Designed miniproteins, single chains, continued (3). Designs and how they scored, part 71

Each design is a single chain, and the fold is of that chain. pLDDT is the mean over its residues in the fold that is shown.

## One batch from the design tools (miniprotein)

Design m10446
Fold by ESMFold2-Fast:
Structure m10446 (fold): chain A 91 residues (1-91)
Amino acid sequence: ESAPVQEYSVGETITVTAKILPDAAKVAFVAEEDGRYLALPTKKVGDYAVATLQVTPDSGETINFTMYAIGEDGEVLKLLKTQTFRVVKPP
């Protein structure tokens, strides 16, 4: 039985959030689809970093997000989370 995976349709926006750790300067969000990596622009909302990605007709059927805690020198402190989303084709 497949774990619950969030599904998004073409034209929808995927929003991902991660808490900024006390020892981290920021969170980096990386989207992967079809072996390509895209660093997403982020904004800070309180103690959270937020990134958005619009689903387009060129999006793969799955989009993998990886979130990293980044230090003051731009170094990766740790991997926070990986999350997979499915793109739903219209009927």
Scores: mean pLDDT 77

Design m10447
Fold by ESMFold2-Fast:
Structure m10447 (fold): chain A 65 residues (1-65)
Amino acid sequence: SDASLERMAELDSKYTGVPFEEALQRARDIADGTLAAPPHLAEIGQKLREIGDEIQRELEERRRL
């Protein structure tokens, strides 16, 4: 899922200060199992879950059906 990799890369870039392109490559390498997940990704995972919950709530409110 490109969206989740991009979100992870955005947060990784902001958290570590590396360029988005390098953070995105890191996210892909982790997804492929080429690179071990760094500890800061646990915090990023928590933040992604919170953001996902907020997005789902807003979509649910706007999508009355």
Scores: mean pLDDT 69

Design m10448
Fold by ESMFold2-Fast:
Structure m10448 (fold): chain A 91 residues (1-91)
Amino acid sequence: MAEEVLRKLEEKARELKEYYEQAVKAVEEGDMEKFQEYGQKALEYAQELNRYAAEARALSDEAGRRADEIKREATEVAEKNAKKIAEYLAK
């Protein structure tokens, strides 16, 4: 069922965004251990996003297109937060 796969993908994308936000906070506080922990979780969830997106593509072209949109949105949030992290680390 495409809707279930897409729902799981959206859920993982939301969790990925939360982990990036937590990583930014950890860097702001100078907590590099927490930063590494949230970074590992973000990587794990990114891998799960790729898996669910592949499952969506296998179900239909429409589900595949929606999965690509969800991945793109998550990637944009990741890039924005990565820029913030780089700015804090450069100081």
Scores: mean pLDDT 77

Design m10449
Fold by ESMFold2-Fast:
Structure m10449 (fold): chain A 109 residues (1-109)
Amino acid sequence: MKETEEKIKKLLEELKKLIEKLKTAKKEEIKKILDEILEILDEILALIKEKIPSKELIDEILELLDEILKILLEKLKEEEDKELILYLIGEILRIIGYQFELELLKKRG
């Protein structure tokens, strides 16, 4: 449990850095940064499914997912490119999917 939580904490620090990059990202950088965020989220979720960590750690991850959603919704509001709009909607739905899965895992722990 402790070893898995330490791995998740390290991934969360990487995720926080990517979230800061996402806030200031130029249009051309958004897809690359989001792909990196999703890869980290997939790794975090895999670790949580193997060994459910503390409720506090899951709550921290949920807070970061909410921050990502807020950033993506603000970017979507200002976006006029249809291809990027559709991409952002798809990624927003994926992030919402992670939130639902984490809430279910939190209930099981």
Scores: mean pLDDT 84

Design m10450
Fold by ESMFold2-Fast:
Structure m10450 (fold): chain A 78 residues (1-78)
Amino acid sequence: MSRVVSSRAEEVAPGRVRARGVGEGDTPEEALEAANQGAQRALSEATRDRPVRVVSTRSGAEGNRGVTELVAEDVPPP
């Protein structure tokens, strides 16, 4: 059983958003999956009114806990 423990996003610079997810599961793989889902949800909610592109992804797991961090930048207008 996996669960998202934390899901948050913040603007770290104009046009740049950092989203972080923390997950727990019975295995490191499940924990990372939950963390990825949390980070993706936070990013989608923070940027739903504008197009962005993920430029960086970092993730890691320790035992039954995982953390994923996404950095996204605004997509220039066409």
Scores: mean pLDDT 81

Design m10451
Fold by ESMFold2-Fast:
Structure m10451 (fold): chain A 96 residues (1-96)
Amino acid sequence: SEEEKLAEEIRKRFEELVKKYGITDDSTVKEIAEKAGIDPEELIAELSFVLQLLYGKPSVLIDPDATLKEIAEKYGVSVETVKRALIIAIENLKKR
């Protein structure tokens, strides 16, 4: 179906962006921000907004040098959830 094709395209785009920005479980927000051409503090602020808005997680203080695993632990979410929220944050900032 067209819906299945769209879902597959969205999944491929997510995987492509993860590879493009070198996003791994052990990546820091600072490293990802540098690869994306974004200020690390702006990326953290947008990531916090996305996690609050889409996942109902209260804003917490995040060090730009924190790994995605450490961020996931602080928010009580999976690393996969942080990676998805991070891609959304990057795309939001690039459209501003």
Scores: mean pLDDT 81

Design m10452
Fold by ESMFold2-Fast:
Structure m10452 (fold): chain A 72 residues (1-72)
Amino acid sequence: MTIKISEITSPRTGKKIAFVRTKGVTLDEVIELVDYYLHEKGYDYVAITSDDLSDEDVIRLALHIEELIRER
């Protein structure tokens, strides 16, 4: 399992983005990281790349992130 996290500020919008690179992780583990960065750390967005998540998992995760951002 490998998780690499970088924090970036969008030069266009000034929004704070957590950039997460994952390998050998489950969807549930990635969801926990997303919730942590969006709710506990107050990031505006989370961008995720993974070699081990299915296309369905990636889509589900993207929809989850959109929902969390919308509810703010």
Scores: mean pLDDT 73

Design m10453
Fold by ESMFold2-Fast:
Structure m10453 (fold): chain A 85 residues (1-85)
Amino acid sequence: MEEVRELIKKTSEELRKFIKAVEEKDEKKALEYAEKLGELTGRKEEVLEAAKKAVEAYLKGDYKGYLEALKELLDVIKEAIDEKL
């Protein structure tokens, strides 16, 4: 339970930083936080793919695409956490 608790805490922190960076249009910072999320979840390729889709959609003003990409990212994170429960 301790390992899962730490993973949830660290994942939540990096996800919040990612969303904030995307909203601020700081693409470099957003991708840095996405890399950390990928490392924490062990699903780097899936996390980075979803994160890049979210950044691209937000920068283009495609907020529907942004929300869909965020959902994809959250699903990957949820699966990684569920595997450790």
Scores: mean pLDDT 83

Design m10454
Fold by ESMFold2-Fast:
Structure m10454 (fold): chain A 67 residues (1-67)
Amino acid sequence: SSREQLGRELRLLREELGLSQEELGELLGVSKATVSRMERGEIVPDRAKVLELGVDLGMELIKEGLE
């Protein structure tokens, strides 16, 4: 269940960012197929990379003047 929850959280993050699975894969350093498998709960996402992505987005929001 935690794997499925992580997959759903990753998908929600991706959708909030307006990213495709391919674009998220580029950011995480994995293939689109790997992102799809992560979002389906078939494999565990790298939490450290997901956290880095969240931090990078915070910086992008500041850069865009949305905060």
Scores: mean pLDDT 70

Design m10455
Fold by ESMFold2-Fast:
Structure m10455 (fold): chain A 76 residues (1-76)
Amino acid sequence: TAEEQLAAGAPDPALAEELRERARELAREGRYDEAEELLRQAIRLLAAALGEYHPRVLETEIELGLLRIERAVSQL
């Protein structure tokens, strides 16, 4: 899992970006729960690689927040 990868080796920021891209695709298809999970995984990877206060981490946290708003508006 992503948690095991973070513990076992150097965190990969490229994997975090792939997770962000997949999350955006899932969100476009209305699959918001899965998209949120992938963004949380991306945040964990980026925080481990770059530090928790890095602009990329904060940007991804904002992206997650916006996705949650979009989900609330779109879901019944």
Scores: mean pLDDT 77

Design m10456
Fold by ESMFold2-Fast:
Structure m10456 (fold): chain A 63 residues (1-63)
Amino acid sequence: RPIASLEEWLAYVEEHGMFAARLIISNLDIPEEVKQEYLARLDADPSQLREVLEEAHRLQLEA
């Protein structure tokens, strides 16, 4: 399946809550260290959700 759009990820998190953002990040094909950094950023400041998902989506497209 093609990578879902950023808007689809945001809608999924809106419907299912913050654990869905963590699940999306954990299942990405990106380095584990980067995943842990994104998860730590969300734990520290949940308002960064859009920024973290935008960065993760960009990296996933470049992988």
Scores: mean pLDDT 78

Design m10457
Fold by ESMFold2-Fast:
Order: sequence, then C-alpha cells, then structure tokens
Structure m10457 (fold): chain A 57 residues (1-57)
Amino acid sequence: MTRRARIRTTLPDGSVREEVVEGADEDAYRTALGRALLRHGQELKAQGPGVTEVEDL
C-alpha cells in the first residue's frame, strides 16, 4: 500500500516550499519523509524561523 504526505514549509520571507513524499511500504515512506524533513529543517536553519506543516494524504 502506498503512503503519502504533503510537507509545506513557510520561510521567513513568505515563500512556500511544498513537496509530496510517498512510499510503496512503511519503511520506504518513513525514509522518504525523514529525508524531506531534514531538507526542510536545513533550509529553515539557513533562512531563519519559519513553519513546517505535514499533512497525511
């Protein structure tokens, strides 16, 4: 079964980054989600305070 989530990060300048992560199984999904959250977190660390939201699809 495919699992999906939408990750949305609002940066301090008001720009928004969205991506959808999915995996064919639980392990693939968790790996994809973890990698995406790391990317968004590093971007926030570089840019300053912002908001990350995760929505299950």
Scores: mean pLDDT 79

Design m10458
Fold by ESMFold2-Fast:
Structure m10458 (fold): chain A 83 residues (1-83)
Amino acid sequence: MKEKLSPLLQEWFDALDPDGSGTITREELRAWLRKQRPDVSDEAIDAVFAELAPDGSGTVTYEELAEAFLKGMTEKGKEKILK
């Protein structure tokens, strides 16, 4: 999966879910984001999590996270379509 997903996603998931449970909580995501960018506000983190888990369950599966990254990258490319 590293070939299709960025190394950042792999490192991120490894840090958030070291046991490989396949589920990441909002708190774990917040802790990781704060580690990468200490200035990130809870509002920014909540906005990201709301996009990944609109149901408000407070958890995101590996599949949802991976697909969100793929969709985000694809949509950014499509929106830009420079050449």
Scores: mean pLDDT 59

Design m10459
Fold by ESMFold2-Fast:
Structure m10459 (fold): chain A 93 residues (1-93)
Amino acid sequence: DKLSSMEKILLYEKDPKVVKAVELYRSGKYSLSEISEITGVPKSTLREYLKIEIEWLLELNNGELSQAQIAQALGVSRATVSRLIKELEEEKK
């Protein structure tokens, strides 16, 4: 059985560094590179966590969220959301 997006999020949130990184995302004051430097979490790991959060938000809303709504909910730029959604679509092929 594949883990649900919610279960994957809960696994990441067991790491206090990831929890701190999420707080920094929500503040909207830091880039992913700055968050990686502050927390010690690799930028690739932070991008994977954001992808899981995007999938979870889409699952909860039956796919009916705009990129702007996802960006606002996650505290990241709309350009970041657009790139991550494109990567998720390529990974599902």
Scores: mean pLDDT 74

Design m10460
Fold by ESMFold2-Fast:
Structure m10460 (fold): chain A 69 residues (1-69)
Amino acid sequence: MEEIRQKAAEMARLVLEGKVDEAIKKANEFYEKYPEGRWLAASVLYAAELRKEGKTEVAERVAQSLIDS
């Protein structure tokens, strides 16, 4: 679980940095590789989608919650 959460936090940081396409790519790879972490990958994808829609503040809050957990 700890390694899974750490990787999710890394992907969430990409969303915070505006590297949305990289975050999406890594989240999809993570979703396929770690079945037990799919809910975290989905959360990263959700934050990335919000940022793509220009909802930057909400996207950053979602991403930050993944880092802080």
Scores: mean pLDDT 80

Design m10461
Fold by ESMFold2-Fast:
Structure m10461 (fold): chain A 96 residues (1-96)
Amino acid sequence: MEELEKRVEELAERARRVAAEAAKAVSEEDAKLIEAALKGTEEAMKKGDVLERARALYNFAAHVAAIAEDAGDKKIAKEAEEIAEEAERLYEEIKA
């Protein structure tokens, strides 16, 4: 329970780092999309329960992975995919 909250916060920190890296690697238009998505995710992180926070991180990381893949940055895409997979695992674990 406390471990799930800690894992969600750890994923949020990783997501913020990947978002910052992705914003520097992609077009200005795609960087704005990442920034807008991050703002929505930060709001969910402040107001949501642990399940809602895990879901928000999954959706955000999956979106960043798609943008990075389309931009040709395989490293950032892979890092974002790893965060999305871990967030999905957390979401399933919390829901069970």
Scores: mean pLDDT 83

Design m10462
Fold by ESMFold2-Fast:
Structure m10462 (fold): chain A 135 residues (1-135)
Amino acid sequence: MKPEELKTPEEIIAYADRVEKLLDDYVKRVLPFLEKNFPELAKAVREFHKLAHQAIELIRKLANEGKVDLAKKGLAQLERILTDVMLAVNQALRAYLESEDEEEKQFWFDVALRTVKRAIEELQKLIKELEEELK
């Protein structure tokens, strides 16, 4: 089910809970590897994870206040940002495991780091927008 198909606060909260669990399970799985092999990316992923939890909590608050359309929009933006981050990090992990070229490994880690840093900026903007809607 896509965020735009959600109709009730309860459906939005249930969707947000699934997104949070997916994110938490993903970070728990990749973070130890990143801390050992690319600590700068690990630091960026931790900051991203913290901000994503803040965005999810604000989306839940909007849903609980009956602001269904705003909560759905926030969820759709959050899911896009999460997907971009997971794809970039997965590409860097695949390059590390499959490539024999240290320059190729470094290239994909650099791409992932830039993607996560951009996602942090997008997420900070989303959080600000969601906080303004709760006033």
Scores: mean pLDDT 88

Design m10463
Fold by ESMFold2-Fast:
Structure m10463 (fold): chain A 86 residues (1-86)
Amino acid sequence: MKVYTDHATYQGPASDAKEKFKKDFFEKHDIELTSESGIGGLPDTTVIEGVDKKTGEKMSGVITTRTHLENGVQITDVSLSVVSLP
């Protein structure tokens, strides 16, 4: 089982931070994103599915965002965990 976990902090709204981090993460690990869906009642959490481009293994994961104000600036923390499916 492969497990990839990473996190990053961005200045700005959750939507922009999530898209930037997601793109960089998937390019770094050679994963193709195939599906993205929200969870009812959890607006800061997104379920993702992908495929490892080299092995064809299915990958499943979760993106979580947290936004706060720091000295009047909007700061967003993004966390992503992806695992290979059997």
Scores: mean pLDDT 80

Design m10464
Fold by ESMFold2-Fast:
Structure m10464 (fold): chain A 66 residues (1-66)
Amino acid sequence: MYVPTPRELGEALGRALRNPAVADRVRAAVMARTGASPATVDRMAAGEASDSTLERVGRRVLEANG
């Protein structure tokens, strides 16, 4: 069973946020699971989030899932 690193998950979430077919669902889920603001999620979608932000959001998603 594979457990992604927090940064890998943060990057994958950013890519999912750029897919219009799933963007709204992913946005809602990230905000609900991590408490991230709409502005933070928007920066992730734009590829403008820092590595630290991607890692923090990814870690929080992993903690919420595990």
Scores: mean pLDDT 78

Design m10465
Fold by ESMFold2-Fast:
Structure m10465 (fold): chain A 93 residues (1-93)
Amino acid sequence: MLKAVPGSVAPALEGLAQEKEAEIERMREEGVDERELLEEAAEAQLRLQRIAVLMTEHGLSREEALAIVEERREEIRAEARRLTEALLAKAAA
């Protein structure tokens, strides 16, 4: 979907990704558990995907997409937790 709208969505998503990467790096420096860091990264990735879909498929502004994603925060967190669990299980195999 991002490929379908070049230049209009990518800069906004890039900024959000950089901010979250910086936050995760600070958490790592603070000694936060690796599982929590992975969950934070997965949640950020899912939020960015949702924002991209809302902006490209539904024609919403960045602010509107962010508001919807915030409303769905618990769903996104639950999905991020499931993805982290699957990754850790695969790594242990």
Scores: mean pLDDT 73

Design m10466
Fold by ESMFold2-Fast:
Structure m10466 (fold): chain A 80 residues (1-80)
Amino acid sequence: MDPEKAVELARELLEKGYSLEEVAEELERRFGLSRDIARSVAGLLRNGASLEEAVEVLREALEGGDPDKLALRVYLKRVS
């Protein structure tokens, strides 16, 4: 799987007005991501995270990190 392609697709779908759940389902279907990881990536982008930040979170989640905690960490880093 290419994490950059997954994140780019998520951003494109959000820009087209897809819901968070619709984006998460598409990522699960096309890239085989768990729904929790897909939801966290989509949520980060919706909350204004950069593509680079979302790719980093996705890589850490695939290495066995907690995607919700990783997503929160990236968000807090931006507002701190």
Scores: mean pLDDT 75

Design m10467
Fold by ESMFold2-Fast:
Structure m10467 (fold): chain A 78 residues (1-78)
Amino acid sequence: MFSERLLRSDMSDEEIDELARRMAKAARIGVTEEAARSVLRGLLRDGADGVRLIEEDGRLTFLFDPEVGERLRRASLA
């Protein structure tokens, strides 16, 4: 199993947008691109981590800390 941290403090707006799009598509929890982008920006502003990418059988899967998962759920329900 491969795992990689995805959030970097130097990420461009375009990189954040692309990561949000990938999270919405690959996330185990149903998430919109807008919700993912909002949460990612919040995490970066707070200097936080909580999103990791894992690879299994050539498939990319996002892992979220419980706090991040809750934020994504709330944003997706709003």
Scores: mean pLDDT 64

Design m10468
Fold by ESMFold2-Fast:
Structure m10468 (fold): chain A 71 residues (1-71)
Amino acid sequence: MLEFLRRNRQLQQEQIERLRALPDTPAPAEVRFLVLGEEERIETRTMDKDTALRLLQTLERETSEYIRRLE
């Protein structure tokens, strides 16, 4: 579990940095989610940059909190 959370946080952080580096644009952005079912997999969704950033920042915050509780 902890390794999954760390990988998920890293993926979220990398996407946040990438999106923040782009100029403001109405163009849709690809967002990747690490999903745990029977095994880890990556799902890709398309959404606008502002929605993507808000979602990723929320998920990163939540993931970081879980990691802190497990460490």
Scores: mean pLDDT 75

Design m10469
Fold by ESMFold2-Fast:
Structure m10469 (fold): chain A 106 residues (1-106)
Amino acid sequence: MVEELKKKGEELFRQAQEYFDQGNYDKAYELTLLSVGYYNSAATQASLKEDYKSAIELTEKALELTQWALDRLTEALGPDHPKVKELQDIRKSLQDRIEDLKKKLE
């Protein structure tokens, strides 16, 4: 399950990058959110098994993808765009989740 969710996240993010390169920011944004969602689901499954190390790594990957999209959408759409603000909220949520998971590991 965790590996299947991770592979789906990886494939969706590859498609998101292709759409960003084509200038299709709406599709790239949608696919990025789906990819982050799959990584978050994988992290949740790992956390339920008390595999907090894997949960952290998967959540850090989701954060990396969110930051990648945030940088590009901020450049393309501007910092006040609703999609940019949503990615900023997602980034903060992922950072908070990583800190909570680290407390369980240490």
Scores: mean pLDDT 88

Design m10470
Fold by ESMFold2-Fast:
Structure m10470 (fold): chain A 78 residues (1-78)
Amino acid sequence: SDEYVLALAQALLRAAEGQRTTHDDEATREAERMLKTAIATAPVDADPAAIAREVALAYLREHGLDAAEVLAQPERGL
């Protein structure tokens, strides 16, 4: 759903900015899984923040979303 896409996009962008969330929802868990997998498969000298940013931007591009617009929306708990 659009709500899930937005929630996952918000979770990915916040993680890329180093912001921690207290949400234990499906979108937050999926974002954490995606980032953990991407970081685990990166070289040991790779910057985890850079990997997180690339994952977030790829998701936004796939769904036609703008980062500023996504972050302007209220936080979603999906």
Scores: mean pLDDT 73

Design m10471
Fold by ESMFold2-Fast:
Parts: structure tokens; sequence; C-alpha cells
Structure m10471 (fold): chain A 94 residues (1-94)
């Protein structure tokens, strides 16, 4: 399943970022919190604004893992909006 692959990559990146933060990068924790706030704005935005928010984050965020995590989270949020949380969770588990 493509959704299962996306979810697995998201989980692996999130785990790697948590390990980096635990190893003593407090600035990374602050940027991860900013990413989470942007994701909340993204899911409540119109499609044109969503594309702009994604491009802006890619341009300003120097951390490759945070950029990829945002892309994967945005993709998962789009699938939840289109199909509903229950269907997306079922596809991830399949």
Amino acid sequence: SELAAIAAEYEALLRALRARVAAGDPALRARAAEMTALLEKYVNSEPAEQAELLEEFRAREPDEDLRRLFELAAKLAEEVKAKGEEEVLAAIKA
C-alpha cells in the first residue's frame, strides 16, 4: 500500500528526529514545533494557500528531515481529508 509506505517513512523520520533532539539539539525541537503549527495551518487552508505554505517551508527550512516530514504529514492529511481517518488507518494496516 502506498499509504502504508508513506506512514512507515513518516514514522522512521519522526523517530530519527526525536533521537537527534534527545542527543542535544534544542533548536531542532523548536523548529519541529514550528513545523507542527504550520501543518495545523496547512490542513485548515485552501488548496492554493496549501501549495504556497509547502513551498515556503521547503525554502526556509535547512533541515532535510524536517522538510521531508512536512511533505509526508501534508500528504497523510490530504488523504485523511479525502477518505476519512478510518479508511486511511485501514490502508496503512493493510
Scores: mean pLDDT 79

Design m10472
Fold by ESMFold2-Fast:
Structure m10472 (fold): chain A 98 residues (1-98)
Amino acid sequence: PTPEEIRAAKRWLEVALREAEKGIQALENGDVDTAIKHLEAALRAARAALKIVPNKYVQEAVESFEKALQAARDGDVDTAIEYAKKAIESLKKALEEL
């Protein structure tokens, strides 16, 4: 990947991180519908980054967001928070490595 592609991927990862944090906040407040919207935005941003730069931690974040969304849709708030937090950890590792 070029330096420009890495910068673009990092911008998408920063969007994913902000959206994931908003999603967790909504889950903690019991607003599952709002949380789903934010987690869907986080997943889209993480997928955009993955298309630009194939990276193990970005892939792990995508998988964790998919699991968080499934749990949120099933009404399993605790599991949704757990996977959203795992996705954030993976995003932070990707940002550190790139």
Scores: mean pLDDT 91

Design m10473
Fold by ESMFold2-Fast:
Structure m10473 (fold): chain A 66 residues (1-66)
Amino acid sequence: SEREEAALALDGAVSRALSLVGRGRLSKEQAIAEIREAAERVAPVIGEEEAQHAVDSATRALEEML
């Protein structure tokens, strides 16, 4: 479904951003900005609350990265 494709795209953006931060190729601030941009693009399909939860979860994960 369109919703499933949008959710997968957001999950992919989050996974990519976290991986790049872990490899020292992206700052945490840049990762959060990219994840927010991806969430905003899919929010009309998955809903603003679901998109915001993904941003909040990713931000928490980034804060826990050493």
Scores: mean pLDDT 86

Design m10474
Fold by ESMFold2-Fast:
Structure m10474 (fold): chain A 89 residues (1-89)
Amino acid sequence: GKVTVTVNADGTVTVKFEGLPEGDYLVAVFDDDGNLVGQAVLKPGEKEATITNLPAGKTYTVVVVDRDTGTILGTAELKQGETAEIEVP
C-alpha cells in the first residue's frame, strides 16, 4: 500500500491512503522540536484525512501507525510545500 502526505503552505496536511487493509490508523504530526502539533484517526473504510491549524514555516515529522497492533507503518520528514510517499508492504 501507499500513504501520500502533503504539507500545504496554508497550515494543513493532507493524508491519502491507497491499497492498505481496513483498520484503525493514526496519523501524527510533530514539529522540529518534537511537539505533537496535529493528528487524525482513520477508522475502517476511511481513505483520506486532513489535519488543520499547523504553524507555517516548520519542518514536520509525520508518523503513520496501525492502532490495532501498535505498529509504525512509516514515517516522513517534510517541509512546508512538500509531498512524500510512504510505501507500506
Scores: mean pLDDT 77

Design m10475
Fold by ESMFold2-Fast:
Structure m10475 (fold): chain A 72 residues (1-72)
Amino acid sequence: SAKEAVKKAAKELRETIEENKELLSPELVEELLEGIEEALKLSETASDEENKALAEALEGATELLKKYAEKK
């Protein structure tokens, strides 16, 4: 389901944050984790199309974080 896609994307982003936490500021880590929590809360009342967009946004954040870590 679209809601399960959001949960999967959130898990992958959390794992990517944990793997790269030593390369990130504590403030950025906190902001990213808070963003995941907000996305998961929004997902509970969101439509399937909105959940698809949330999953894509979380996946995009994971990709950006990996690229950011590689450039350090």
Scores: mean pLDDT 83

Design m10476
Fold by ESMFold2-Fast:
Structure m10476 (fold): chain A 97 residues (1-97)
Amino acid sequence: MLEELQEEALRAAAEAARREGLPELSREDSAAEIEEITRRLAEINGVDPLLGEAAALAILGRVREARALLFEAILARTPTMSEEARRVAEEVRAELA
């Protein structure tokens, strides 16, 4: 399911960053990586782009920014979110808690 794909992406990105010894990146330095990860997640049917951005920021260790986007996505799009997108939001929220 979508959450399984997201979890795999999170693990892969975290492992890659750890192996590369990447420090915490500035927003500008990580913009391309965030956009690429978000694009991949958005290609999955039913994923809200803001949830993808939140997941990408969480993968990059930018937990505060990821959480802010997650809350914004939930508040703005709750009435129109698919059940799958809501599940992804809850998974990201649980990982950040």
Scores: mean pLDDT 53

Design m10477
Fold by ESMFold2-Fast:
Structure m10477 (fold): chain A 72 residues (1-72)
Amino acid sequence: SMAEFEREIEINRTLAALAQAPSEEHLRRLEELGVSREEAAKIFEAAAVGNEASGHDESAARYRELAEWLLK
């Protein structure tokens, strides 16, 4: 549906924004879109694993720090 498509695009944009600049504002937006703090942490943990597997250790470390911040 159009609503599901729009929500998915907004989620992806908000996750990208949160990864560039961690903020409570972006977290509130994700919650409005139905993505919990715990779900966002899982997404960043998965991104860290993927980046590490590809040799992008610096990006992997950043995503792990983001996931840790989210779970505090």
Scores: mean pLDDT 83

Design m10478
Fold by ESMFold2-Fast:
Structure m10478 (fold): chain A 86 residues (1-86)
Amino acid sequence: MELPSVEEFRAELERHLATLSDEEQIETLVTLARVLAAAAKRAEEEGDEEAAERYRALMQAVLDLAEERFPDSPAVAEIRELLAEA
């Protein structure tokens, strides 16, 4: 069945982050970006460009949240680099 929308993913992630400290939120966003980057790479290796594009879209949502919540954090630069390599 269809993967959740980027909007649904973002809303669920925002709810989860609201239960965490600032440090835990930053760690969660970076960890999630790394997991999604690895998933995008594997999808590309398998020739599943639709799945790869979907994972990159989810990474963009993670980057947007990091920029909105922690604009001065070095985590924003790390997530941006992970997305560029995905």
Scores: mean pLDDT 82

Design m10479
Fold by ESMFold2-Fast:
Formats: sequence, C-alpha cells, structure tokens
Structure m10479 (fold): chain A 61 residues (1-61)
Amino acid sequence: SLQQERQRILDGARSVVDNHGEDYLTQRRLAGLMGVSPRTLSRLLKSMGINSLQELKALVS
C-alpha cells in the first residue's frame, strides 16, 4: 500500500540520517536502499506531498 511504501521511505531516510548524518541522505543513496530507481523515488515522494529532498530531510531530522 501507499502507507507501507511511505513508512519504508521515512524509515530508510531516518536510518541514513541517524547512522551517517543528513548530508549523506541523497536521492541516489535512498533509492538504492529502497531498491528503486531515483526517478521512481522522486515520484513516490511527490505522491506523498514531499516535493524535495530538503523537505524529506526536515521530516526525519
């Protein structure tokens, strides 16, 4: 579901920030962790109302 996908993305992003710091969180690295392309990740983020990587960082920091 979209709810499960959203949770996976938020958990993945939070894990990256907690273990490596906010600067390590990039679209490519997060997409790799999620097993999707960077383009697919961008579309998923937009479907959740997250329009930039900076907005995602604010949600998990």
Scores: mean pLDDT 81

